# Designs tried in a protein design run: designed miniproteins, single chains, continued (5). Part 51

Each design is a single chain, and the fold is of that chain. pLDDT is the mean over its residues in the fold that is shown.

## One batch from the design tools (miniprotein)

Design m17752
Fold by ESMFold2-Fast:
Structure m17752 (fold): chain A 85 residues (1-85)
Amino acid sequence: MEEKIKNLERAAKLYKESAENAKRLADQFTAQGNAEASRLIAEGKLDEAAAVLAKHQSRVNAYQTARDKAEELAKKYEDEAKKLK
């Protein structure tokens, strides 16, 4: 039983790390989109800047979805471990 609890806690930790990595990637793509949009804004190309942000938002949304799924799995394994205690 103790070994099974430890294995579930390790799985939860792995998914928490996965969620944090997905957050970092979402933040990186947000920064890239903002940098490119900032350049276009400086050139007076506001509509093109908005289009660039929308394109990068698609990538950000994908990583945010991955983060949410990883957090749900982490909670599932934590709850399973708690029920065995």
Scores: mean pLDDT 83

Design m17753
Fold by ESMFold2-Fast:
Formats: sequence, C-alpha cells, structure tokens
Structure m17753 (fold): chain A 76 residues (1-76)
Amino acid sequence: MSPLERIEELLKRLDENFSRETDPIRQARLTVLKSELLFSRRILEDPNATEEQKKQALEDVERVGREVEEIEKELE
C-alpha cells in the first residue's frame, strides 16, 4: 500500500469512528488525528518538501495508525 493510500484508509476509519462517537472528548481526539493525517498528506504531495519532512510525515502516519487501532480497541 502506498503512503497516500494508507492515509486515505486511516481518514475513512477516523470518519467512521467519529460518526459513531457521542463523547465530545473522544470526538476532539479523532478531529486532532484527522488534522495530523491531512498535514502529513500535504507534505507527501508537496514536490518541494524535503526528504526529512517526508520521512517525518511517514512516521506521523504510522503513529496515527497505532492511535486509531488503540481507539478501536477501546470501543470493543
């Protein structure tokens, strides 16, 4: 899976979790994670981004992925 495909998968999962969430604190957390993914996508799509910025964006995507998995576990 490409990094951009991974971001789209995680954004879809966050939107699905947000639609089921009634707790405003958890909704705020999901909104923050979505913002982080959108920022990482912007860096990865930017032809002027440095290799260091792209590496950081990839690491941020992996971290957000782990946080999404933890949120999904809490709902089980």
Scores: mean pLDDT 82

Design m17754
Fold by ESMFold2-Fast:
Structure m17754 (fold): chain A 77 residues (1-77)
Amino acid sequence: SVEEFERRVDELTRETLRRMEGASLEEIDEIAKEASKRLKEIFDEFPSVPASRQAGLSVRFVGEVTEAILRARKAER
């Protein structure tokens, strides 16, 4: 279902952001790459979800991860 798909994406986002807490900038890059691969796996698990909804959630995920990276860079001062 769309609700289950969204919950899975939110769960991945939460775990990714948690892993980035206290990580070095190099580790953050690797965590982001790994999370992107896992997001693709979730998309493949829910082929019945409309492509527009998948695209919207992908943009939201990328936005939250990017914001976390920017915050981490700022905190390294």
Scores: mean pLDDT 79

Design m17755
Fold by ESMFold2-Fast:
Structure m17755 (fold): chain A 71 residues (1-71)
Amino acid sequence: MSLFEQVMKELEDALKTLSPEEFIERGVELLEEMKRAGAPATELAKLYKKIIDALPELSDEIHARVERAAG
């Protein structure tokens, strides 16, 4: 299984088990892990979209947290 496939599965599992706040933190962590692993921009965009699609009502907060983590 690719790192991308594993991360997408972990995000699915997190959505079922974590609170919305914990899910956002985990999603940002996974996105940063993928960046450190040298994942292509297309995979990073797909992961980001999956996080937003899971909690569309919190899309502004998710965006702000991703931007802060990126520097």
Scores: mean pLDDT 81

Design m17756
Fold by ESMFold2-Fast:
Structure m17756 (fold): chain A 91 residues (1-91)
Amino acid sequence: GMMEQEEFLKLAKRLFEEARELAEKGLRAAEEGDLESARKYLLEMEITLGMLLIVRGVAKSMGLDTSEIDKLVEEAQELIRRVREAIKRAE
C-alpha cells in the first residue's frame, strides 16, 4: 500500500546516503594514493548497491511504484563508476 511504498523509499534513501558517504571516502582515498582503502570503500559501495537492488526488486514484486528508487539506483551506479575511474587513474 501507500505506507509500504513510503517505507521502501525511506530504506532506499538511507542506503543511497550510505553509498554517497562511501563514494566520498573512496574518492578521497584514491586521491591520496591509498588504493587499499579506496578498493575497500568500492567493495562496500557495491554491497550497498546490491542491497538497494534487492529493495527495488521486493518493491516491484509488491506492485509498488519504484520510479524514485530507480533514480537512486542509477545515481548509485554512477557514484561506483566515478570511484572505479579514480582508482584506475591512481594506479
Scores: mean pLDDT 90

Design m17757
Fold by ESMFold2-Fast:
Structure m17757 (fold): chain A 90 residues (1-90)
Amino acid sequence: SPVTEETYSREELRELHIEKIRELAKKHAEDEKEQEELLKKLLEGFRLQEEAIELLREGETPETLAKVEELGKEAEPVAKYVEEVLKKAE
């Protein structure tokens, strides 16, 4: 796809998002073990979100909506873990 010097590449935006995820994990974790676990869960949630967005970009069909629901179910344990860790921080 054509890109301009004012347009961040998909990989550059992804790296910026991953760095923010790392900082979030570092800020809210009580120790290094919890930081590693939180980082893994946040990165998995990010991956599932990227897959859902890609599916929706190809069109809202019953097949893509069903796959998005499956990704949402995979994301539920991740979201619950992240919410529990964040509640401990505040």
Scores: mean pLDDT 71

Design m17758
Fold by ESMFold2-Fast:
Structure m17758 (fold): chain A 72 residues (1-72)
Amino acid sequence: SEAERDAEKLREAAEKGDVDTLVEIVTSKSPEELRAILSRLSVEERQKIAMLLAKNGHLDLARRVAEEAVAL
């Protein structure tokens, strides 16, 4: 599925520290789509993504990831 492919891309991007790819995926998705993607990631993986976004100045996106993760 698209959500599975995007979850794999987020996981790989987080492992590599590829912040640009994290930004692209998070900004391209609706809240519903982002929730579907995040539901396929572990709590630790979601926290790592939010932390990487925050550390690189994308505080609004980090908050979005954290808020959608709590809604799961």
Scores: mean pLDDT 84

Design m17759
Fold by ESMFold2-Fast:
Structure m17759 (fold): chain A 76 residues (1-76)
Amino acid sequence: MTERLEQALEQATEMAKRGVPGALENLRLVAEFAERQGNYKLSAKALYTMGEAYKKQGDFEKAEELYKRAKELEAK
């Protein structure tokens, strides 16, 4: 259900902002599950959040890849 995925995204986003090690993996799982459900908007949000987290960690290349992926999903 969409509401469960939105709650999972919010929780994973907050954890990622705080640098919790499991948060990026949780965001990846939310993105994959949302995409499988056809919720491309939610999947894109999860990927943007992952990109922001990687950017803050100095991984600019991985952040750019995630932003491009999110933009592609939003176009669907």
Scores: mean pLDDT 79

Design m17760
Fold by ESMFold2-Fast:
Structure m17760 (fold): chain A 89 residues (1-89)
Amino acid sequence: MKEAIEAIKKGDIETAKKYADEGNALSQAMLGSYYEKQGNYEEAIKWYKKAADLGLPGAYRKLADVYRKMGNQEEAEKWEKKAEELTKE
């Protein structure tokens, strides 16, 4: 966990991807954030969806943010609604 966070801060994508591929939801969300920051929205969506599938509530909001940046308002609103409901409950 700590190593994955440190790798993301340094931009060490290989270490972060290793933990994400092993099913670590936080690493998947961090890898999504890394790709989002680079403008690679397709990869960002892929990793955020994996994190959301593992039940990470924050990943739903991240998905909405990426879809919005891609100009897909319909998907952005859908995921934003889901994120708000999960955060409340």
Scores: mean pLDDT 75

Design m17761
Fold by ESMFold2-Fast:
Structure m17761 (fold): chain A 86 residues (1-86)
Amino acid sequence: GEKKLQEVMRKLGQAVVEADLELMKRNVSSAEAARAKALAMARVAEELGLEEVAERFRELAATSPSLDAFREGASKIVEELKKKFA
Protein backbone atom coordinates (compact mmCIF):
# COMPACT_ATOMS: atom_id res chain seq x y z
CA GLY A 1 0.00 0.00 0.00
CA GLU A 2 2.11 3.09 0.82
CA LYS A 3 3.33 3.75 -2.76
CA LYS A 4 -0.20 3.29 -4.16
CA LEU A 5 -1.65 5.73 -1.59
CA GLN A 6 1.05 8.31 -2.43
CA GLU A 7 0.32 7.98 -6.18
CA VAL A 8 -3.47 8.32 -5.60
CA MET A 9 -2.96 11.40 -3.39
CA ARG A 10 -0.56 12.96 -5.93
CA LYS A 11 -3.06 12.53 -8.80
CA LEU A 12 -6.00 13.87 -6.75
CA GLY A 13 -3.92 16.90 -5.72
CA GLN A 14 -2.84 17.51 -9.33
CA ALA A 15 -6.50 17.49 -10.47
CA VAL A 16 -7.37 20.23 -7.93
CA VAL A 17 -4.33 22.33 -8.96
CA GLU A 18 -5.24 22.05 -12.67
CA ALA A 19 -8.88 22.99 -11.93
CA ASP A 20 -7.72 25.97 -9.82
CA LEU A 21 -5.43 27.27 -12.62
CA GLU A 22 -8.33 27.05 -15.11
CA LEU A 23 -10.73 28.81 -12.68
CA MET A 24 -8.24 31.69 -12.17
CA LYS A 25 -9.00 32.72 -15.79
CA ARG A 26 -12.74 33.08 -15.01
CA ASN A 27 -14.91 35.19 -12.70
CA VAL A 28 -16.88 32.30 -11.14
CA SER A 29 -18.90 31.93 -7.94
CA SER A 30 -17.51 30.03 -4.91
CA ALA A 31 -20.17 27.34 -5.50
CA GLU A 32 -19.18 26.97 -9.20
CA ALA A 33 -15.48 26.69 -8.24
CA ALA A 34 -16.33 24.06 -5.59
CA ARG A 35 -18.33 22.04 -8.15
CA ALA A 36 -15.51 22.17 -10.74
CA LYS A 37 -12.85 21.01 -8.23
CA ALA A 38 -15.06 18.19 -6.86
CA LEU A 39 -15.82 16.95 -10.40
CA ALA A 40 -12.08 17.02 -11.27
CA MET A 41 -11.33 14.84 -8.22
CA ALA A 42 -14.24 12.50 -9.11
CA ARG A 43 -12.82 12.02 -12.63
CA VAL A 44 -9.34 11.12 -11.31
CA ALA A 45 -10.80 8.74 -8.68
CA GLU A 46 -12.85 7.00 -11.42
CA GLU A 47 -9.74 6.70 -13.66
CA LEU A 48 -7.91 5.08 -10.70
CA GLY A 49 -10.73 2.52 -10.26
CA LEU A 50 -11.96 4.09 -7.01
CA GLU A 51 -15.66 4.21 -7.96
CA GLU A 52 -16.95 4.67 -4.37
CA VAL A 53 -14.56 7.63 -3.89
CA ALA A 54 -15.58 9.06 -7.31
CA GLU A 55 -19.27 8.84 -6.31
CA ARG A 56 -18.54 10.66 -3.01
CA PHE A 57 -16.84 13.50 -4.94
CA ARG A 58 -19.79 13.65 -7.40
CA GLU A 59 -22.16 14.04 -4.41
CA LEU A 60 -19.85 16.75 -3.01
CA ALA A 61 -20.03 18.58 -6.39
CA ALA A 62 -23.87 18.55 -6.24
CA THR A 63 -24.15 19.63 -2.56
CA SER A 64 -21.25 22.05 -1.86
CA PRO A 65 -22.54 25.66 -1.58
CA SER A 66 -19.01 27.13 -1.26
CA LEU A 67 -15.27 26.44 -1.52
CA ASP A 68 -15.10 26.12 2.30
CA ALA A 69 -17.82 23.42 2.27
CA PHE A 70 -15.96 21.64 -0.56
CA ARG A 71 -12.64 21.74 1.36
CA GLU A 72 -14.27 20.28 4.50
CA GLY A 73 -16.05 17.53 2.52
CA ALA A 74 -12.96 16.70 0.44
CA SER A 75 -10.82 16.44 3.61
CA LYS A 76 -13.25 13.86 5.06
CA ILE A 77 -13.21 11.79 1.83
CA VAL A 78 -9.38 11.92 1.72
CA GLU A 79 -9.13 10.88 5.41
CA GLU A 80 -11.42 7.87 4.74
CA LEU A 81 -9.28 6.98 1.68
CA LYS A 82 -6.07 7.07 3.77
CA LYS A 83 -7.64 4.70 6.34
CA LYS A 84 -8.44 2.16 3.57
CA PHE A 85 -4.72 2.04 2.59
CA ALA A 86 -3.34 2.10 6.18
Scores: mean pLDDT 79

Design m17762
Fold by ESMFold2-Fast:
Structure m17762 (fold): chain A 84 residues (1-84)
Amino acid sequence: MEAEEKRRRVERDIAELQSKVTELIKLADENPEVAPYAIEAGKALQEAIETYRTGSVDEAYQTVEEAKRKIDEAIKKAEEVLKS
């Protein structure tokens, strides 16, 4: 039960992070100054997806939590740059 709940949460979180990274990439296409943050966010997402495909659910859960922090920080920095 608990491991299955972790798997479902990882899958949901990856889908949410994919949406966030896609929006950040679109923003970078319009605003080149955002590109470094889109690249950083994309790398964090890629590592989470690769860990989910090749590793254990527990490893994927940890990598997804790390990716959430990195992607949220990248979005925050991108928003700060655009407000300047």
Scores: mean pLDDT 84

Design m17763
Fold by ESMFold2-Fast:
Structure m17763 (fold): chain A 55 residues (1-55)
Amino acid sequence: MTAIITLVGPDGEEKTVKIDIPEDPKQKTATLLQAIKAAEQQGLTVKEIILEKSK
């Protein structure tokens, strides 16, 4: 499935990132947490996460 993550930069800029995440619940959670931590380390704030299933 695909995760659409909206990030806010230090100057208030919004950036949307689309990432592929695994279907396994444990790996899905780990991948999302890793992405969130990476964004926070870069000074970005996660505004929203939308999960979309591939058709």
Scores: mean pLDDT 78

Design m17764
Fold by ESMFold2-Fast:
Structure m17764 (fold): chain A 94 residues (1-94)
Amino acid sequence: SMMDELREKAIEIFKEMAKKILSLTPEEKKEEVEKIINEALEKLRKAKSIDEMLQILGETSKKIMSVTPEEKKDEIFKEFARGALEILETHEKL
């Protein structure tokens, strides 16, 4: 289905975002950030709409930002914005 294809692509996009986010994460926070990422991945696998996928990204962004050092917040925020845009563009092409 179109929704199954969108979900698979959204998960791929989120996995690439996760690599970037983890590369920006201090070692002491990596376990906490990995837990947040894994919880988001499980939610994305169950998502039934584009709106639900974007809500998951928004809530995940808030959680990750809460544990992100001030100097890295802008770069992490931009990565979430990039991923959300890529998911929206993917949805429009399906």
Scores: mean pLDDT 88

Design m17765
Fold by ESMFold2-Fast:
Structure m17765 (fold): chain A 81 residues (1-81)
Amino acid sequence: SELERARRVLDRLEELYAKHRDQLTPEFQAEVEQLLEEMRKAIDAGDLDAFRAHLGRLLDYLHQHNPELAEEVLRILGEVA
């Protein structure tokens, strides 16, 4: 289901963030952690539109501040069925 896919996407995004967390500024960490938390809340509520909106905001943020991480997120989105 789309909800199960969203859960797998979030799991992989959290793993990606954990891998790079110590290399990121506190401001970057706060923004990403807030967006990941909002995505988790959306999944828990079954709100796929809210999940997609927060994912879009994450991608926009990453494209502006860390394009290499944005590319890794897009790779994850392409791999998760």
Scores: mean pLDDT 89

Design m17766
Fold by ESMFold2-Fast:
Structure m17766 (fold): chain A 71 residues (1-71)
Amino acid sequence: NAEKEQAEANRYTAKALTGVGYAVEAIFLAEKLGDEEIKREAIEAMSLPVDEMLRKAQELLEKVRKIEKEK
């Protein structure tokens, strides 16, 4: 069923785009704050499988946002 296959593909694409978005924002904020460790980890996260990338990118984004708020 093409409709079910399309729904699965759309879900996978949404996860991938969300993960990439989180990683890119984490890289941008880390660079702005001079946090090279988080920047490096976020770049590395983009090379992970989609589910791992989404989880790690979200964690890194949350971490870098906390650092920004404290400054």
Scores: mean pLDDT 81

Design m17767
Fold by ESMFold2-Fast:
Structure m17767 (fold): chain A 65 residues (1-65)
Amino acid sequence: SEALRRAEERVRALAEQFPELTPVSFEGDRVRIAVEAWTLATIGAVLRVVGIGTEAGLSVEVEEV
């Protein structure tokens, strides 16, 4: 759907601002992101990704690397 496509674009654009946060995969209504370091900035970025996902019906999975 266009809502999922827009959510993917928003997540990718946000991840470009946070080098410690990497989108690993986008599959249908699911995104997996990897986080290299937990800081206030990366915590905030993850919360924003979850917010984008919730609005669009996109499931967000977070993994530590």
Scores: mean pLDDT 79

Design m17768
Fold by ESMFold2-Fast:
Order: structure tokens, then C-alpha cells, then sequence
Structure m17768 (fold): chain A 89 residues (1-89)
């Protein structure tokens, strides 16, 4: 994890930690879409992923928060590869 990315995550976590869950969810989606290029609509529908991100944010664990987002990006890439395989068959 780069220091700059960790600092951005820590700043986001600090800004949302004491906010209502609806606002936390909105801010987390905005951060994930702008910083990690994750699909907004997919994030809004992935309740388990959002719950994990909110939990990491409440715990102040920026490393876990970034790790969860990196896993989500890798999962999106893997799904794209599987969709291509289906099109070939």
C-alpha cells in the first residue's frame, strides 16, 4: 500500500467515522469509484462489501479498508474474464 493512498483512506475514515450509516455508505461509494474505479451501481448492490468497508472504517483500520477494496477490484477483473470465456463457448 502506498503512503499517499493510506493517507487518503485515513482521511476518509476520520471524516465518516461519526456520521450516520447512510452518509458513510455514500462517502465510501464515492471514494471507491473515484480512487479505485469500482462500479458505483455494483457497490450500491453489494451489501456485504459495503458492510465490510463500514466495519473497517469504524475500526479506523485503513490497511484493512484498502485490502477490501483491492480484493473487490480483483474480483471484478476475474468476473470480466469469466464473462469472456462464456462468450467463446
Amino acid sequence: VSLKLKQKAEKLIASIKDKPEDIQKTELIAFATSTFSLNKERLENDTELLEQLITAAKEGNADAFISILNKAINDDIDRGVEDIKRAVF
Scores: mean pLDDT 71

Design m17769
Fold by ESMFold2-Fast:
Structure m17769 (fold): chain A 65 residues (1-65)
Amino acid sequence: MTPLEVLEAILRSLFGDRLSEEEVRRLALALQRATQELGSNFPYSLRELSSDRAVLDELLARYGE
């Protein structure tokens, strides 16, 4: 699997009941691009995303489509 497909699977596992498949795909792409461009400056890690649901809500409000 590609890194993007792995990220999509993780996000679906965590938030699939709240996000559509298209939203999961878009969020995965946005996270991949933000991480690529910001590196260590990206404020959210996979650990934080898995443990804090409020982090997802903030991420979607700021970066989500």
Scores: mean pLDDT 64

Design m17770
Fold by ESMFold2-Fast:
Structure m17770 (fold): chain A 91 residues (1-91)
Amino acid sequence: KEELEKEIAELYERLRELAQEALAATDRAEQERLLKEVGDVAAEIARLYKELGMEEKAKKVIEDMQRFAELLEQQGLTEVAQHTLDLIKEL
């Protein structure tokens, strides 16, 4: 339990770092790569919450991922949005 909770905390720290890097990125390809990694980390957090039986927290992360995909689509980042949606489908 404590080990998985620590992993989730570390993943949230990584998510924060990736978001900052994406905002600082001046190259579109680099930004898209970083935003795909944001989706990957969020999916990992949702999976770990499911393993812990924290269904409401897992659902919240999935809902946040859906909103993230919608925002990416609005910004024309269609491939990154689709990557995030594909991750949600596997959860």
Scores: mean pLDDT 85

Design m17771
Fold by ESMFold2-Fast:
Structure m17771 (fold): chain A 70 residues (1-70)
Amino acid sequence: MREFIRRLLEERQAETPYPPLPEEAVEELIDIFLEMDLDRERVEERLDVVFETALKLHEIGEEFDKELAK
């Protein structure tokens, strides 16, 4: 399962112009999916949402950090 999730993340990254996630963030996402105890079909369906959400949260987090630092 870990290898399956990692492969999907790598394939999604290759399809986008976005910078790669840090290894620690990738491992954390894999652990979250494993904790959910989902089958492969549900993992694939959720991965797109998680990937988009992670990218949006990263962007929001950077903007929030800029505002907080002011």
Scores: mean pLDDT 69

Design m17772
Fold by ESMFold2-Fast:
Structure m17772 (fold): chain A 69 residues (1-69)
Amino acid sequence: GAAEEREKKLRELAEKLKKQVEGLKAKFEAAGGTATLEQVSEYKYKLTITHDGETTETVFDAEAIYEAL
């Protein structure tokens, strides 16, 4: 049904998003920064990056992205 299709698409989007966020983490760590990835909910991730003494937090919400498509 439509609900099952939505859940499948959300899961696929969340998995892609996780891989992209993990890639960003790896790039910042390779540049000499520090990065922490937290899963704050089933479809929401928080990336905390510290580089050159500056700390930035970014939230990636797969549900919000899916609803915006």
Scores: mean pLDDT 79

Design m17773
Fold by ESMFold2-Fast:
Structure m17773 (fold): chain A 74 residues (1-74)
Amino acid sequence: SLLDEAYKKLEELQKRLEKVRPKIPEDKLKELMGRIQKISKELYEGLKNKDESKVKESLKELEELVEEAEELAK
């Protein structure tokens, strides 16, 4: 259940990011991807440790980073 919910959210966020990626300046994209990778690692640790609060917090932070990417592209 938690893993399925996380998977669906990640798929949604990945599609949103790929849609705006070509419109983001390379230097800004590199910085943003670094932040996304850091949060993704925290999400992985949350899933591995079955820490539901950490998983939900990391997914929220990842969504906020994707929203920032969408703002940079507009």
Scores: mean pLDDT 82

Design m17774
Fold by ESMFold2-Fast:
Structure m17774 (fold): chain A 84 residues (1-84)
Amino acid sequence: MEEYIREKVERLLELQRQHEELVAKGKLDEAKKKAEEGHKLMRDLLETTLKVPVDEAIALIREGKAPFVPLYERIVKELVEEER
């Protein structure tokens, strides 16, 4: 379970970096596709963390990927907006 969370966090951070690079280059359509991939991956992460003790999953993310915590909150909010 720890490996799955870490791999998904690494993938999510890569998608975030690619998105920022594409936005900086003005490639908004490509940036949108990277954001969509990130949202899908975050949804999978939510399902994974619900099956693991939440405190342990959060601790792993914070210790391995401190920047992930703000990104997690932002994408959860965006997923709620997307569904509505």
Scores: mean pLDDT 60

Design m17775
Fold by ESMFold2-Fast:
Structure m17775 (fold): chain A 67 residues (1-67)
Amino acid sequence: GPLSDAEIKAAVAEIVLAVANLAYKRGSPYEEVIRLYEKALQLAEEAGDTEMAEEARRNIEKVRKDA
C-alpha cells in the first residue's frame, strides 16, 4: 500500500539527519548544520520517532557548544 505520512516523515528525517552528520564532519558553517538538525528533529517528532528526535537534539546541543 502507499506510505503513511508518518513513514514518509521518518524516512526524510533519517536522510536529513545523515546529511546533517556529514555536513558537521566536513566542517560546514554551524548555522547550516544546526538548520539541518532542526529540520530532522521536526520531522522525527512529527513521525513519532523518539530515538531519532533525541539524537537530533543531542547533536544540535553539541554543534552549539562547538560554535
Scores: mean pLDDT 86

Design m17776
Fold by ESMFold2-Fast:
Structure m17776 (fold): chain A 73 residues (1-73)
Amino acid sequence: MMDLQAAKNREEAEKWAEKLIEDGYISEKDKDAVIEALLLGASVQSVIIASTVQGMDLKTVATVIRQRRAQPG
């Protein structure tokens, strides 16, 4: 299953964000950033790592993916 890889659509991204809040990996204020990152192709694992690992934030994950997507090829 792709549960821990990437969200296929907005509904899955929102569902994963809610699970991550419920499990205590992220706060409700980070929900929008997580949904954005997942919709841009971030894996759920990457989001969990970003929220847990010191010095890494969810906005950075979303930004990196956005930059990569903006560059064709």
Scores: mean pLDDT 64

Design m17777
Fold by ESMFold2-Fast:
Structure m17777 (fold): chain A 62 residues (1-62)
Amino acid sequence: GKLEEAIKEIEEEINEEIALALRNAIKEAKDKETLKRGLQDAKENASTEEEKKALDKFLAAL
């Protein structure tokens, strides 16, 4: 689906550790709104442009 495609692109083009963290976030998410909020907070607190780009791409796939 769209989420797996986004994670694969992040893994191949941006950062494999971020891709793994996002796979784990999907698995642990209680609901879609909680996941979206957590990812938005993570993007605001991101220390690198790679992390921001990955989170933006993943949020767009949700």
Scores: mean pLDDT 79

Design m17778
Fold by ESMFold2-Fast:
Structure m17778 (fold): chain A 61 residues (1-61)
Amino acid sequence: MTPRMVVVVERHINSLPEEKQIPALETMIAELERVPPDDPFHPEYQAAIEFLKKRLEKLKE
């Protein structure tokens, strides 16, 4: 059910120490936000961005 891209990103983040997860998430969000709206996978990237932003906010709390 989880898109392949989200699974790959989550696995990478989970492999990092907690202190490194925040900068890595911020970098990945910035990279995904560069994907233009006309990209055929734009909805998948938007879902990933929302997922990563929620995880980032939870880690900052």
Scores: mean pLDDT 73

Design m17779
Fold by ESMFold2-Fast:
Structure m17779 (fold): chain A 79 residues (1-79)
Amino acid sequence: SMEEDMKKAGEVAAEIYLEYKEKIEGVFVVYDEETGKVVLTVETKGTQEELEEIVKRAKEKLEEAGVKNAEVEGVLVEK
């Protein structure tokens, strides 16, 4: 269900935050009602390469958790 997927995505967000806490400004989970997707957003002050690594890790954790309709977005908050 959407609620179960949101809970699992929230657990993934917490794991990502703890794993990369020195590089992450925030990790957020939102359900996009227009697309029907769970969106996990990672905000980092690191490099583009660091962001891509964190996004890849988040995608892997979401797949392992069984969240099928998920999207991961990465945002650089500093240059």
Scores: mean pLDDT 82

Design m17780
Fold by ESMFold2-Fast:
Structure m17780 (fold): chain A 119 residues (1-119)
Amino acid sequence: SRKQRLEAIRAVELFKEIADEVYLKAMELLRQGKPFEEIYAEARKLAEKLFDEKTKDLPQELRDIVRKHLNEFLDRFFEILKDYLEGKISREEFLARLQEAYDETVKKLIEELRKLVES
């Protein structure tokens, strides 16, 4: 239905808003010289808070899809961040891999939501 399509669009927008705010928080903590474990803990806590606050009015099925893709993105984000902090990748590789992880997650989220609203 039209309502389901609009709710799917909102779900994608909310994912992007949450991912962006968590990214900015992680980068601020990184700039402050915080260790990985503190960045991870604070960024995950913020992600959970923002997810609950921003998605509360979405249907449960859409919330579950957003949560799944958000968790997959954050797992990749923190793996990439850890590699950067351990000196395994350059700053340029860090930014490139992070952009790739974000783009791939958004694509998968859109594809899953499209299948749901076409059913």
Scores: mean pLDDT 89

Design m17781
Fold by ESMFold2-Fast:
Structure m17781 (fold): chain A 85 residues (1-85)
Amino acid sequence: GSKKKQLDNLISEANELTKQGMLYFKQGKYEEALRLFDEAEQLYETALQIAKELGDSKLALEIDINLGMVRLMRGVVNLLLSKQS
């Protein structure tokens, strides 16, 4: 249905933002990486809510794992930025 298409689009966008964030991270562009990881986290959180509403427990678990990875990367970037300030 329309919610499933919205969910698929949110996951696709969050995955792309995460990939771009990793590219900026590898370049030492930590502020740009953090912005992209922040955006990806918001999209994964919205996707997780929709997956739970649809009762798709397997997809919800997969999204939660990706959300955990993005949160870890945000933590790493924030630590690196705090050392530069």
Scores: mean pLDDT 89

Design m17782
Fold by ESMFold2-Fast:
Structure m17782 (fold): chain A 78 residues (1-78)
Amino acid sequence: DREALRRFIDEGRSLNLPALKEYKKGLEAKKAGDNEKAIEHYDKAIALFKEARDRGVEFPGMSFVLRLAEEEKKKLEE
């Protein structure tokens, strides 16, 4: 319904958009060769995506981005 959709978008925006921003910062840090900073940004993105999932406000495709962030972090920790 209209009210539920509006609340989903508003609450989801407050979590999903910062998570994407942190994921992008992680990719930029990785390109710069700063693996430690990249891991830090991926950790922040992962935490925000999981919070969105726990609250039931995960945007479509975010589970895929979460998986990519987790895999990129794991590669940098090796």
Scores: mean pLDDT 83

Design m17783
Fold by ESMFold2-Fast:
Structure m17783 (fold): chain A 70 residues (1-70)
Amino acid sequence: AVDGLVARLRELGLSDEAIANVRITVEDFGWTPEQLSSIVAMVERAKLMNERGLREPGVAAPAVPRHDLP
């Protein structure tokens, strides 16, 4: 269930407000549990990498040089 994945996000440190927004997105915008599970997995991985002293730019903000070309 979506609520189980939302509980995982809470364990990862997300606020109740962020969790409520995720629920609204899932229910109103048709996100599947699989899509939400992918987000949870990305957050978990990024948190582990940060705890190891490794930072992944995809977790919080994009660090891709997309403005390299005109």
Scores: mean pLDDT 64

Design m17784
Fold by ESMFold2-Fast:
Structure m17784 (fold): chain A 81 residues (1-81)
Amino acid sequence: TVPEFRTPLERLSREEAELLTRLFVHEMRQHVKENPETTPEELREMRERFLEAVRPKVSPELYEEMERELEKALEEIIKEL
């Protein structure tokens, strides 16, 4: 058993979290472009799944920042539908 390997690998740095968030926003925009039938509900579901996936990998503080940034990006994407 090596607890040190488990805990460090479960945490993203702020820079990694910001990059991952930007990449996900880009993926959402590409999804809309490739799938013009994409609904706001579907995009919100994608955001929620992404946040659930990253929650154990980031601090609560970073999670809250990512949540706010993604909500802002999502509203911009929905406006463009």
Scores: mean pLDDT 76

Design m17785
Fold by ESMFold2-Fast:
Formats: sequence, structure tokens, C-alpha cells
Structure m17785 (fold): chain A 74 residues (1-74)
Amino acid sequence: SMAERQRRAWENSIELLRDRIAHAKSLKDPQLRRAALEETLRVAQQLYKIAPEEFRPEIEALIAEVQAELARLD
């Protein structure tokens, strides 16, 4: 069904967002890590705006994680 395909697409988008966060956190250079985290935050915020209500809490938690990682670099 279309609903099943849409659900899988959102699950996949959230997993890709988690992969982006993990990659950014793995970067040893603080400047590259900041740039990767800032880009990831931008992507996460765009996803949150268009996400179905059921996926918003998970995306919001990932936004909070990225913001916390950025705060650690200050």
C-alpha cells in the first residue's frame, strides 16, 4: 500500500539521519565535526517540518542530540 511505502520511507530517512549523526561524531577535527553537525541539524529540522506526527518525537530527540554535541564543541 502507499501508506506502507510512506512509513518505510520515513523509517529509512530517520535511519539515514542517525547514520549522519554517527559519522559527524566520529570526525576527529573539531572544525569538520562542527560543520557536519550543523549540516545534520539543518537536515533534521527540515525533516521535522514535513514529518507525520508519529515520527516527530524521534526526529525531535535526534535534533536534541545534535544540539548537545554542538554545545560540547563550544
Scores: mean pLDDT 89

Design m17786
Fold by ESMFold2-Fast:
Structure m17786 (fold): chain A 84 residues (1-84)
Amino acid sequence: MILKIVIPNYKSPYIPHVKVKLTVDGEEKEIEVPAFLAPDGSLYLSVPVDVEPGQVVKYKVYEIGYSREDRSEKLLKEGEVTVP
């Protein structure tokens, strides 16, 4: 499925490199995904996940390299979702 994640109030003219850390059934996976920055300052992510209906997906969204000098990971959002 595709998990849609919205990060409100991102408030940057720069579209970041985004890494998502997913935890499903105790396994952690990292994926880099394209991000869409909406005019309202919200960042939209579409994350492909290999999951079954009823499973709980825990996610952490990190910004990577938000400046030329920085390659640190900055946590933007975390949460969990039950697969419909």
Scores: mean pLDDT 72

Design m17787
Fold by ESMFold2-Fast:
Structure m17787 (fold): chain A 95 residues (1-95)
Amino acid sequence: LDSLVKELEKKVKEGQELLDKNNVKVDPGLEELIRREARLLGEYVRSLLENGDLDSVKQVINDLLQQYDKNKDNLISQYKLLQIFKEIIKVLKDY
């Protein structure tokens, strides 16, 4: 799990630098919806961990990393994926 946390932390740093360079601002209503979705996905990952389903956890993370790489030019998608990564990092560190 530590290796996955480090990989996600790298992507969070990379994506945050990209958002900062482009001076990205997200509407507060959209921001709250994104954060709610990220929390729900974090809870889903926690459920998988509690059930010992590490293969599904790895699959979810790999799918999200692929979405990140495909959407590097979509700043709203980048913001959303960063919030999701932050919630997953929190869950993985608490496990």
Scores: mean pLDDT 83

